Designed miniproteins, single chains, continued (3). Designs and how they scored, part 1

All scores and structures are predictions.

Each design is a single chain, and the fold is of that chain. pLDDT is the mean over its residues in the fold that is shown.

## One batch from the design tools (miniprotein)

Design m8001
Fold by ESMFold2-Fast:
Structure m8001 (fold): chain A 85 residues (1-85)
Amino acid sequence: SDIGARHRADLQLGQLRAMVDYMRTMLEQGVPVEEIEKARDFLREQAKRYLDWGRKNMSDEILKEFEEQVDEILREADRIVEEAR
């Protein structure tokens, strides 16, 4: 159902945001950029799995909103890596 799909999307977005928060913590603690890039690679793979599920289970409208939110999270991760350089 659309309600079930939105609920799962919210949970998955929460998990991706927690991963970005962890990357920010790594940056603040002076972790080497190579390790932060590994965290971003893991985030990208998780986002891909979530999008693959969404493409099979979400309506086009919900999927579009979900893809836009995932893209914003991935852009934040890219900014963190750039700040670490």
Scores: mean pLDDT 89

Design m8002
Fold by ESMFold2-Fast:
Structure m8002 (fold): chain A 85 residues (1-85)
Amino acid sequence: SAEEARALELAAEALEAAAEGDLERAAELLYEAAKLAINSIPGISEEEKKEMLEKAKEEAKKWAEYAAENPELARAFAEKLREAA
């Protein structure tokens, strides 16, 4: 779907940004990717969606830090995400 393709594209951009040391941009892009993915899930309540979004915001920062510490792995994963989009 278009939402899935866009989420993968944003996640790839986030990993590339993290590999370049831009943690703020990486976290922002990972959160945007997560929002698209969460908003595309059918049948979840607004309460469940809110909980998933709060968790996604926290996880985005952690994943951005991990990707920045592992830039070669982050770039390799970004390529796979772009191919899947």
Scores: mean pLDDT 84

Design m8003
Fold by ESMFold2-Fast:
Structure m8003 (fold): chain A 76 residues (1-76)
Amino acid sequence: SPTELRELRERYNEILGTIADLKKQRDELHERLMKTTDPEERARLQAEIDEIDKQIDSLTQEAVELYRAIRALEAA
């Protein structure tokens, strides 16, 4: 339906925006990590990066599923 297609497109665009924001945050954490020599702070920064990577992976999977659903509805 037109309503379902609109909702899927809106969610897809929101996810893409969230992934872009998370990637920017990850890049900022990587810059901090490269400048940090303290092992405990490095471990903390790496843990934050790893958590963001998990979020990006999860959102990327959702985006792929939404893209497939959008394409199926557009073809109908």
Scores: mean pLDDT 90

Design m8004
Fold by ESMFold2-Fast:
Structure m8004 (fold): chain A 70 residues (1-70)
Amino acid sequence: SRQDQVRDRAIRVQGQAGVQIQRYRDDPQQRQRAQQALRLARQAVSMTLEGRPVSTVQRQIDQAQRLLDQ
């Protein structure tokens, strides 16, 4: 379902953010962006558990992904 796809994406982005925090340990700006992305991705996972609309969760995931892509 779309709900399952959005939850799986939120979990995946959370994992990606964790990897980038480790990767940019010595880069404060990149680490800060990755930490913010982790917070947003964790919130997105929480929102899927609360039954929030797919569109709302998707916007949160997209924001986290944009931070990681910079």
Scores: mean pLDDT 87

Design m8005
Fold by ESMFold2-Fast:
Structure m8005 (fold): chain A 64 residues (1-64)
Amino acid sequence: NVSTIIERINKLKILPQDYREKIVSLIKNGDYTGAYYATRFFYNIFGDPELEVILNELKPLIKN
């Protein structure tokens, strides 16, 4: 559910607000691929487990 993914991103304090807003905007525009790769970029930098949760929730939206 995209609402759950947006909620997780908005709670993700490791990312600056501007980056959270950009990823949320991509999701709201149906650009799930862009949202996934943006999130993956930050996961590769920070290794935060919450970023991995978000990636796992976005992945099915791309692979469908």
Scores: mean pLDDT 82

Design m8006
Fold by ESMFold2-Fast:
Structure m8006 (fold): chain A 107 residues (1-107)
Amino acid sequence: MEGEEYYEELQKKIEEIKELGKKDVKEALKKAKEEKEKEKAKVEKYKAAKEKEEAGKELEKEIEELGKKLGNLEAGRELGEALYHLHIGAAKKFEELAKELEKKLKE
């Protein structure tokens, strides 16, 4: 059960990062486009927003890869919960596995 809270915290952190990245890129690009429409001389600002859009796409790919690894953590969490219900002593070894998977996810 404790592993479930930990997994939910990780999932929440991933979602926050994903939302922040999308929001920042879209907002910057929207503002740059509006300024370009009003004043074509602001080409530099539009170019900067384009670079942010590319960075945002790269971040999205990284988050998707992280999500795939997180999927493995979820399967492990469900197994850990089952083991915890049957054999509380086994939960310690499963917590170690979850920590190792998270270490891999961070690196």
Scores: mean pLDDT 51

Design m8007
Fold by ESMFold2-Fast:
Structure m8007 (fold): chain A 80 residues (1-80)
Amino acid sequence: NSQRGQQLYNLGNQYYNQGNYELAAQYYQQAGDYFIQSGDYRGASQSYGNLMLSYLHLGDTDLARQAGQRSTQAFSQYLS
């Protein structure tokens, strides 16, 4: 559901702006998953992109790479 995805994305942004990258990552991941299920590939790409940035702040380079790959895949679906 894209509306639920947007709510979770907004929570991710709230925690990201507070410097709470651990909670930001949790909400961005949930947002991306909801956007994928609703066919909102643009929302999914943005959510997984911000998930990548959250993991980079946490020093989790492997998780950041995986999130970036999911963001790129979602963006590819959006362009299709």
Scores: mean pLDDT 90

Design m8008
Fold by ESMFold2-Fast:
Structure m8008 (fold): chain A 62 residues (1-62)
Amino acid sequence: SDAEAVARAAGQLLGGPAGLSAAEGAALLKRSTPEQRRNAAVAAGQLLGLSPEEGIAAVEAV
């Protein structure tokens, strides 16, 4: 799903290892600041061809 793909990409952007699971990415997002979470969501969404709003929505879904 897009939510799982965004969680993995955002987790890597927050310093997680390459190949982390969606659950590991989601855990890193929960431990990040609101600013880090938003920036990672936008950047991860962009990597997957999503709009900033779609990236944020996908992160909120995990």
Scores: mean pLDDT 80

Design m8009
Fold by ESMFold2-Fast:
Structure m8009 (fold): chain A 83 residues (1-83)
Amino acid sequence: KPVERVDLSTKEVEAKKGEDVTVDLPVPAGTYRVDIFLINEKNKVVASQTVATDGKAGTLTVTFKNIPETGTYLVLSLNHSIV
């Protein structure tokens, strides 16, 4: 029976208020969906995106627009695959 697998990755980025932040995220082969969360220094999720993928390994470029406050953010991604 196919089993869902979720791989977690994190990346730290610095952002300035009112700017857009673009992040390149590695996507493993077999991934069908990536959930991406932008988390501020207060551990609050300030933005999220969900992207459907084609199951090919590669790089997913994600842009978060109009950052609310200058600071260090954590980009947390959940790569969903079926094995």
Scores: mean pLDDT 83

Design m8010
Fold by ESMFold2-Fast:
Structure m8010 (fold): chain A 79 residues (1-79)
Amino acid sequence: SMMDYEVLIQSEKPFTDEEIAEIEKLVKEKFPEEFKELRVLSPTLLRVVFSSEKAAIEAAKLLSKEFPHARFTIATVRE
């Protein structure tokens, strides 16, 4: 795809290494073909990139149940 999709996950408290590992595990298991990368942009901000809009939306919905206090934003990325 010429267009990728990012999910930005913002928390008021720093993510733990265990939380980051759990997020990465969940998105890799649920979206093995669409998941491209997970990046720690800051202690309170994660970026997860998918090759499809549907995967990004479904990942945000899934993760919002695990992290109800975090803010989720979906945007397009051109690479």
Scores: mean pLDDT 86

Design m8011
Fold by ESMFold2-Fast:
Structure m8011 (fold): chain A 81 residues (1-81)
Amino acid sequence: SMEEILAEVEKANEALRALAESLAPSLSADHILALVRSQQRRIFEDMVKDRKLSEEEREAVERQLEEALEEIAARLRQLAA
C-alpha cells in the first residue's frame, strides 16, 4: 500500500539523516548532500524496478525524499553555525 511504501521510505530517510549527522564533523555539507542524493536516487530506482510503483506512488516517494533532503540540508547548516 501507499502507507507501507512511504513508511519504508521514511525508514531509509531516518538512516540518511543519521549518516549525514555522523559525517558532518569530517565532510563538507556539499559532499554530504551529494552522497545523500546518490543514495536517494539508488533507493528510488530500486523501488521503481522491484516494486513496480504506480505514477502516484512514484510522485509520493519523490516528494518524501525531497522533503528529507531539505531537512538534512537545514540540519547541516545548523551544525556548521
Scores: mean pLDDT 86

Design m8012
Fold by ESMFold2-Fast:
Structure m8012 (fold): chain A 67 residues (1-67)
Amino acid sequence: DKEIEKLIEELAKLLAEKGGLNEEEVKAQLLADVKAAPKEYHERIKKYLELAIESLKSGERKPLELE
């Protein structure tokens, strides 16, 4: 749970810096989505967050543009 929150904070910061998204809004949305998910999915969510962070740091993927 707390590790997932830390990953969400890191991802939100990267999306704000590289994608021009609002950090606080992205963080709030991701936290809400994770809290709504069953505990059995948290391990998979953690892996996906880690991969997304690594991808953004390496520049392999372009940030998503949202209006």
Scores: mean pLDDT 71

Design m8013
Fold by ESMFold2-Fast:
Structure m8013 (fold): chain A 92 residues (1-92)
Amino acid sequence: MTAEQIEEGLRLVPEAAFRAVEEKQISVLQALQGLETARLVAEELGNEEAARRLEEAIERLVRKYAGEGEEALRRVREELERRRRLEEELEE
């Protein structure tokens, strides 16, 4: 995949995630998992603008689905923290 295709994907992910939740194709939890993962990828690539847009999309989705969105975001972040600690444990 080209860097340009990845950047375009990062730009389109927020709108695609919102539509998929509204059309009941994915859950709020799945949408937040995708958005948070994309945000971390954008940060790793040094694309601060894409990371900022994704953070805004996450906040907007949580606000729109208040209660469910807050619970889902908490679970996503707990899972990512757990994975990071597992990686640290495997580091020699």
Scores: mean pLDDT 72

Design m8014
Fold by ESMFold2-Fast:
Structure m8014 (fold): chain A 61 residues (1-61)
Amino acid sequence: MTKEEVEARFEKLLAQVTDPAVRAQLEAIGETALKLVDVDPDIAQMLLDYAEKLVARERAA
């Protein structure tokens, strides 16, 4: 997984959410994932999975 892939996935997730609190959480998770992708890609993937679950819950509400 590359930094470009992480950025692209978070951009897609942000485009799907209008709630400012959820958007702020996604931005914080994205920044952390980008910092970790070169050091621990497994943790970066876990953060991405968590972000996708946040978006899914918001869209279901």
Scores: mean pLDDT 80

Design m8015
Fold by ESMFold2-Fast:
Structure m8015 (fold): chain A 94 residues (1-94)
Amino acid sequence: SPLDEFRARAREIRAAIAAGAAPEEVLARMRDLVGSLPPEFREALAAVLDRGAAVLRELAADPTASEEEIRLALMLLVQEMVDVAEELARQRAA
């Protein structure tokens, strides 16, 4: 299912973040994944990703931000995307 594939790809992205993947690589992978979803999920998740990407790019541009803080922010964004996708799937099943 699209949701199961989303969860599997999200796990791969989290593993890449743990291995030191660059923020822009992570954002590109999430955008590609969102683009593969049905239109109703795609629109909502694209909005979440766009807001998260803006915050993350601002954080990455901050010279006082640590690599650990950026990694945590990336992990939290991926988790938020999963949580939103699961909530949308529950609403559609009801």
Scores: mean pLDDT 83

Design m8016
Fold by ESMFold2-Fast:
Structure m8016 (fold): chain A 87 residues (1-87)
Amino acid sequence: SLVELMEEMGKRVVEAVEKKESVEKIEALILDDYIRIQEAFPDLSEEVRELLNEMVRDLSRAVEEKESVEKIREIAEKGIREIEKAA
């Protein structure tokens, strides 16, 4: 499901941050998962697509700003909740 792919993206980002991967590596993981989600769900509603884009943007920004693991987990959980409410 869309939610399962978003949960997997959030999990991968959190794990990469916990492992102290480079910002460049984590950004590449976010982009790869974002492309995978869009390819799996080409017919997303505009509302759901906007929420997905917001989650990706917020995760990317937090990684670039070197936010805590806790903050990045919070962003992922919020994004997933918003998509679940819209679906």
Scores: mean pLDDT 84

Design m8017
Fold by ESMFold2-Fast:
Structure m8017 (fold): chain A 68 residues (1-68)
Amino acid sequence: MIDLRGLSPIEAGRKLVQAGYPGELAGMATLALDLGYSVEEIEEFLRASEEEQAEFMDKLAEKMASLK
């Protein structure tokens, strides 16, 4: 599994793209880190099923809405 510990959100997203992850997943991981999600939660997201990934993205959208 790719190690995202100690990286800024933008560095984590770049590392994911360089490792061959889709840009959309890398973007969601970057956003989640910026919103305060843990590296462990993001690693679980990257390993999750398509359905679980969709649920996580919905949760991110709700968290963003609550900040506005």
Scores: mean pLDDT 75

Design m8018
Fold by ESMFold2-Fast:
Structure m8018 (fold): chain A 85 residues (1-85)
Amino acid sequence: SPAMEEAVRLGSEVALLQMKLSLSENPSKEELEELLEEARRLLERARELRERHRDASPFVLEELEAVIEAAERLIEELERKIEEL
């Protein structure tokens, strides 16, 4: 379904941001802020999709919840790393 395709795509984009963060041992404040902005945009898009597809299959909703949780955890990690600079 289009909703599932969008959910999977968002999940892949979050995973890519996590990978970018993990490959940088000493990221600059600018790099962390750029990743944070991207993560926040992905979280907003995932939440909007969840609202649009409230009546969607449980599988789509479970995928969107997983994406939202992953994005929220990434945002918390990025905010913590910025504070530690």
Scores: mean pLDDT 87

Design m8019
Fold by ESMFold2-Fast:
Structure m8019 (fold): chain A 55 residues (1-55)
Amino acid sequence: SNVEEMQKLVEEYRENASNLEKSKELFDKMLEIARLQAMESADESSKQSIQKLLG
């Protein structure tokens, strides 16, 4: 599930706290999971809007 994937990314983020580049990559992945979760819960018009805004 998206929740379990987010928990994994948070753990990896904590483990890589001293590596700013890796932390940024993990943060971007967290944002992508949040976008996918929003898409799964949104209606069709909202999904199109989210996709246009977030890529």
Scores: mean pLDDT 72

Design m8020
Fold by ESMFold2-Fast:
Structure m8020 (fold): chain A 85 residues (1-85)
Amino acid sequence: MPEKIVIKAPKSAEPALETAKELAKIVEEVTGYEVEIELSDSEKDMEEFKYGHAMMVTTYTAYEAGDDAKKVAEIALELYKKKVG
C-alpha cells in the first residue's frame, strides 16, 4: 500500500474532527494513500493539523470541481510534508 499519512488533531480541533475524518476518506479514495486522523494531547499540534486540513480540503475541492484531483492532492501533500517535516 502507498504511503500512510497521519494528521494529529488536538482538543481545540474537536469541532472540525468529523469533517476532517470525512475529508480523509476522500483523500484516500483519490490518492490510494492511507489517511489517519489521530487524537493528540498537545495543542502545539494545531499548526500541523491546520496544514493537514488544508491539504485535505484542497484535494476535496479539486475532486468536486472535476480537476485532476490526484495530481492536486500530491502537490498539496508535498507542501504539507514540507511544513510538518
Scores: mean pLDDT 78

Design m8021
Fold by ESMFold2-Fast:
Structure m8021 (fold): chain A 61 residues (1-61)
Amino acid sequence: MKIGSLEVVGDLEGAEKQLRLMKEAGVDKVIITAPTEEDAEKVKEIAEKLGLEPIVRVEPP
């Protein structure tokens, strides 16, 4: 099982691009750190649509 990590800094378009690259590289799970609950939910949905298993953490700035 290949695990990736991603820190979201409010750029959801950039986050989606990174998640796509991780999926192409064979990543199965991704640990996502986001500044807000709303960003966390959006990035989680993007990861799930790409076939990644998201593990989400919310860490306010």
Scores: mean pLDDT 79

Design m8022
Fold by ESMFold2-Fast:
Structure m8022 (fold): chain A 79 residues (1-79)
Amino acid sequence: MKVRFEGEAEDKKIAEEFHKRALKIAEKLGKVKKSEFKDTKFFLEVEGISVTQGVALAILLIGEAIELGAKSVRVKFEE
């Protein structure tokens, strides 16, 4: 499956820190296809991941976003 994660933070520094942490986590669970941050927004796309790993990734990324004080997070699961 494929997991797409999108989030927004209060400032660029928080978005950059999230991007760094998210990349480190995602690389351990699947193949990172896209990873970027723009201003206060961050985006991650991971493929080659099982359903169980995809759920684990989503939980871990949401946890990091909450810890860093992100404004919003969105997770989408695809085939």
Scores: mean pLDDT 80

Design m8023
Fold by ESMFold2-Fast:
Structure m8023 (fold): chain A 90 residues (1-90)
Amino acid sequence: KELQLELLKAISEAGAKANKKASEDPSSWPEARKAAILLNQALAYFEQDIDKGLEKAREAAETLKKSPVLAPVGEELDRRVEELAEKAKA
């Protein structure tokens, strides 16, 4: 329950921050668009299959990192996914 809520929060915050940055710089739109698809896939899995949810969130973070504009959002999401993956092992 707690891991699912933390993952949901991480996905939602990353999506909101990426959208805000993309609205300020259109050069980020290709990576923002690809990351949005991956974040929506993470949302499809976060409740039922946390490992797949974490995997899709990590793919979204890597996609965000490919854009200089979105890289800080991707780094933050990647760190949060790593922390949640460690908690899932316990």
Scores: mean pLDDT 85

Design m8024
Fold by ESMFold2-Fast:
Structure m8024 (fold): chain A 86 residues (1-86)
Amino acid sequence: MKVVTADRKGMEEAQALYEAGEGEVVLELELEDPSGSGRGVYIRVRLRFRDGKPELVGSEASGSSAEETQLAEDLIEEGRAGLAAA
C-alpha cells in the first residue's frame, strides 16, 4: 500500500505509482486557496486494485465552509462515477 498526499502535483505522482502496478493506493488531497485565505478542500480516498481495475473502498471529505465541503463531496462523486465506468 502506498500513501500519497496529493495536491495537483501529487495526483501526477499517484498516477505514476498506479502505472507501476501498485496494489493499493491512498490519495490524500488538500487544496488550499493559493492567496493564503485559509479556505480549503480536504479529500482522502482509498483505492484498491483488483484484476487491474480500481475500487474506491473509502472516502472522506471536508472543507473550510459548507460550500467547499459540497465541492469536496461533488469531486468524490465524480471520481466514484469514473471508477464505476472503468
Scores: mean pLDDT 62

Design m8025
Fold by ESMFold2-Fast:
Structure m8025 (fold): chain A 95 residues (1-95)
Amino acid sequence: GPVVELKGTATDINGQTDEGTARLEVDSVEETEDGILARGKGTVTFSNGRTYEGEGTVAVLKDGTAIASVTGADGQTVSIRADEEGAKKAREALG
């Protein structure tokens, strides 16, 4: 399937923010009333080189916001809010 990459602000499990990149290997895409939701295998890479892997989603909302999330085997979720350019690229890949 297609690959979606988002760069933006990552929020860790302690609520601290850092720069990060999310990568989603897309298995499915769903159109919703709020926008587009892609699901697949996700990886978040933090600026310090640390990675977090699991079941991922990328939501591209109608207001232009894109949010990636990855939920690991431990049930913890890491999210990245894309910058405006990342959101546009995600929309082009999924729309």
Scores: mean pLDDT 79

Design m8026
Fold by ESMFold2-Fast:
Structure m8026 (fold): chain A 106 residues (1-106)
Amino acid sequence: NPDLEKAKEAIKKAEEEGKVVVVAMIEEPDGILHIKDLILDGFYNLEVSGKNKEEIIEQIKEKAQQENWHPERLEFHINLIKNTKEPIVTDEPEEISEYLKKSLNL
């Protein structure tokens, strides 16, 4: 998918610049929300899942504790998740691509 490849290039560029770029939340057929393409600080990919934002935030807190994140960094990422629109998308590649493109403002 050309749009997904363009999104990946934008993510890679942002990683090189040390920027936070994207959060993509995908609901799979089991009704669980998955974050597969959450890129934090441009250098960190996070794969987490939960039924709601609160569960996802708790998983991010656990990851932050394991990796010794600074409190300000954790707060920033929690606010990013809180401000992300709760998408309901299938596992269809086209819908994922459209969500990523919109999230990246591409």
Scores: mean pLDDT 53

Design m8027
Fold by ESMFold2-Fast:
Structure m8027 (fold): chain A 79 residues (1-79)
Amino acid sequence: SAVVAETVKAREEIYELAVRLLTEAGMPEEKAREAAEKLVENALAPVEVLTKILEEFGLPKEKAREIAEKVKELVDKHI
């Protein structure tokens, strides 16, 4: 269905953005991919939840919040 196809595309775009932002923030690529997968799994959660996930992966709260907000902005464009 169109909804399923749109959801798959949204997940892919969110994942790619998250990996890019996390590697730019100095996270190793392998760890960034793992963190990005967790963000995709929690894409519909509030930005506070995404921020906590990134803090668990070792980002400072301010940087985690910044990246979480950018990821959530992309999620909101697909919903």
Scores: mean pLDDT 81

Design m8028
Fold by ESMFold2-Fast:
Structure m8028 (fold): chain A 70 residues (1-70)
Amino acid sequence: MTKEELEKLKNFLKSLGLSDEEATAITLLLQGVKDVDEVIEYIKQKKYRSAAGYAGTKSIFLAYEALKRL
């Protein structure tokens, strides 16, 4: 994931009402994701668990808890 893709995801999450800290934490957990647009599409479809799944097994619950606040 490029710096530009991470910034795009962070700005999208902030547009949904997440704080800068929450958006940054989620983008760091998702840094291994190949296509950030796929994560954005899951969030738009309210598939928060699917989006959180990209964070990986150890981080999935933390990402899911943050996404539930949207």
Scores: mean pLDDT 61

Design m8029
Fold by ESMFold2-Fast:
Structure m8029 (fold): chain A 71 residues (1-71)
Amino acid sequence: SEIEKRMQEILEQLDKAIEYIKNDPSITQEEIKQFVKHMEQLIEMLKSLGAPEDLIQKLEEKVEEIKKLAE
């Protein structure tokens, strides 16, 4: 489905974001926290649209990885 395809694209973008954050020391903790907040809002919207739970779980895991980079 189109929603599953979009979610796979987001997962790929999150993997790239993790690498970018790890390699760019100029990225602030506040910027990471704002990004996480926006991703959490997107995940809640996707849940309300009936997105597959397996893909939601993968997105939540990637967002948690990014969140830990703000520690």
Scores: mean pLDDT 83

Design m8030
Fold by ESMFold2-Fast:
Order: structure tokens, then C-alpha cells, then sequence
Structure m8030 (fold): chain A 82 residues (1-82)
């Protein structure tokens, strides 16, 4: 559920800050799988940003990946605040 997605995103953010691209990608993919089970506009927005973060990581752009991950986390926390 939402809390599980938040945990995966926080782990991905820590991995990015440590330069661990592989662990970041794994946690982003797990977050996407959880978010797909949530019927919410904010969950759809978060998934779009997470896909952009994965694309940025494939290009080696850690800064862009971090920005997209932060945007996704914002949308996921909006679901929880409701």
C-alpha cells in the first residue's frame, strides 16, 4: 500500500545519494509495482515521474533522477495525507 511505496522511494533516494544506481533502480521498480495497485490520480502521476527517474538513471543522470524521484514522492505522500 501507500506506506510500502513510500519506504521503497525513501530507500531509492538513499541509494542515489550513495551513488548505488542498481539499488536505486530496484527500489524504484518495486515502488512502481505497488503504486500500480492504487487507483488514484496521484499514484498515476507518481508512476510517470518514476519512469522518468529510471530513464535518467539509464542515461547516468543522477541529478535528474533525484529530482524526478522527489516529485514522485510528493505525489505519493499526497495520497497518504488524504
Amino acid sequence: KVNEAIKYLQEALRALDAGDVERAKENLQKAIEVLKTIDSEDAKKAIEYLNQALEALDRGDLAAARKFLTQALYYVTKIKKK
Scores: mean pLDDT 83

Design m8031
Fold by ESMFold2-Fast:
Parts: structure tokens; sequence; C-alpha cells
Structure m8031 (fold): chain A 61 residues (1-61)
């Protein structure tokens, strides 16, 4: 679904070091679908915790 596709793109962006693209996709997954793992991934990115963001983005897929 839209949430899992955006979470997948967030994972790919974060693994490539593109934090801005990762945040945009994690934010979209959380806001449009209400996916709590995607919301936690976006929160972790805002806090600068890329490891936690990657873990939650993977769970949102």
Amino acid sequence: GIASENAKKAVEALEAGDRATALAHAGLAGQLSGNEDAKKAAEALYEGDDKTALEYAKKAI
C-alpha cells in the first residue's frame, strides 16, 4: 500500500545517506496512513537518530 511503498523509499533513501528524502517519505507514510512505525521513523530522523529511524522504517514496510 501507499504506507509500505513510502516506508520502503525511506529505507532506501536512508541507506543512501539522503536524510531529507527519507524524512519526506517516512512523514508521508505516517501522516497519510496513520502508520505508527513510520511516525516513529520520522520522529527519530528529526532527533538525528538515523539507526532508530532505519529500524522503524523497516517495520513500516
Scores: mean pLDDT 81

Design m8032
Fold by ESMFold2-Fast:
Structure m8032 (fold): chain A 77 residues (1-77)
Amino acid sequence: SLFSEAAKELEEKYGEELRELDENGGEDEVLEFFAKVLGVPVSTIRELIEKKKLDTVGIYLIYVKGVPLEEAQPPPP
């Protein structure tokens, strides 16, 4: 699936650094790093997570893979 492929690619490229930032800094440091990697303001990343309910994989799909917002949303619970 698009999500599993993107999650694997994200883990392979940035997983170690994201894990270290999450373990030592927390959510804010992870989001700031992710925003820097994607070249997007951290406020945009926060808005996509909070208002559009995207996860980091969905945001990666939009900005790196060019996937539309509607296709990048996680499947409903």
Scores: mean pLDDT 75

Design m8033
Fold by ESMFold2-Fast:
Structure m8033 (fold): chain A 93 residues (1-93)
Amino acid sequence: LSKEEVLEKARELFRRAVEEARRAGASEESLELIRENGRRAIEAASTIPDPKEAAAYIVASLRDLARELEEKGEEETARIVREAAEELERWAA
C-alpha cells in the first residue's frame, strides 16, 4: 500500500461523500465543511511518511467530522461521512 494510493482513495471518498450528501439534501454549509475537512485531512496526511498511519489519520478526521455534523443535526450527512471512514479503514487494512 503506497502513500499515493491512500491519498487518491481519500480524495475519491471525500468527493463521493459530498455528492451523496448533496443528493440527500445536506446544507451548503455542511457540504463546504466536508470539502474543507477533506482538503485539510489530505494535506496533513501527505506529511505522514507511513501509508497506514496516513490512512488512520484520515479515518480519524472523517469520524470527527461525522460527530460535528451529528451535533449540527445533520444525521444523514453524518452517516454518509461515517460510511466513508469505514470504507477507507477496510480498504487500507
Scores: mean pLDDT 89

Design m8034
Fold by ESMFold2-Fast:
Parts: sequence; C-alpha cells; structure tokens
Structure m8034 (fold): chain A 114 residues (1-114)
Amino acid sequence: DEVRELAVEAAYEFGKAYGLAKGAAERHKTEGAKRLEEAAKKEAERGMGEIEELLKEDPEAVAAAREAFEQGKEEGYAYALKNSEWTLDEVADEVREHVAEGRELLLKAKELLE
C-alpha cells in the first residue's frame, strides 16, 4: 500500500526533525535551541496526528508509523550529539528540511486517497 509506505516515511522524517532539534537543545543549551525544539515538537505532533488519522482503519500501519517516528527521533538525537561541531543555524536547516520532507510525503499519501 503506497499510502502506508508514504505515511510511515513521513513519520520517520517528523521523528528525525524532532530528534535533531532535541539533541541540538541539549548540546547548545540556549533559548534559541529550546525554541527550535519546541517548534519541531509541535510540527512532529501535528504530522503524527494527521498520519494516525490517515491510517486509523489499519492498526498495523499506525504501529509501523509510530515505530518509524521513534526510530527517526532516536537517530536524529544521536546524530545531533555526534555532530557537536554544527552551529544552531546548521541544525535548524536540517530540522526544517526533514519537516518539509515529512509534510510532502504526507501530502502525497493524502492525494492517493483522492
């Protein structure tokens, strides 16, 4: 199911954005980094809410999306901590890119439902 595949990939991207922002906030310990984490969390929660609504008739797909989200979050968090040389602006660009990709994948999934 292409809808399921796209929605699971979107969940991973939202998770990655949140994980990256969380890792950056822990590394930089600034108000700006905290605001980036809060913004990424809100976008991720909104995206996951839409994904779970889209997949509500398929409990296995919802479980797969939640797993992909947690995987993305863990990988993003670890990646941000390993790349401690990154500036906050560089992390913010990566976060925005993953949020944009998640939104695009979710829009594609919705379009397949006509």
Scores: mean pLDDT 86

Design m8035
Fold by ESMFold2-Fast:
Structure m8035 (fold): chain A 105 residues (1-105)
Amino acid sequence: REERLALLVEPSPILRDLYERITGSKAKRVTVGELLDALIDHHIRTGQLERLPDGRYRLAPDSAFRQLTGETRRVLSEEELRELLLTWLARSGLISEADYARVAE
């Protein structure tokens, strides 16, 4: 799935503004990997995610990710977290359905 991290997506204006605040980049299109890494860092900073010593991530019990995705797991691998974030982005309208279909295949 590392090959899909190199794919370019165009975030919604709201997500692009968030990405600019996190990274300082004004890019209209970003790679999936760059976008997901920025979102993981942001959600760790806001307390929605915690990075564990073994490289896994713990979700906050009341996180918005669970509300939109139906996720019941408390601890996710990095790959599982990336899939969850892509699903959340698509369901929240923060990336296009076409971009989601392309990167989720």
Scores: mean pLDDT 74

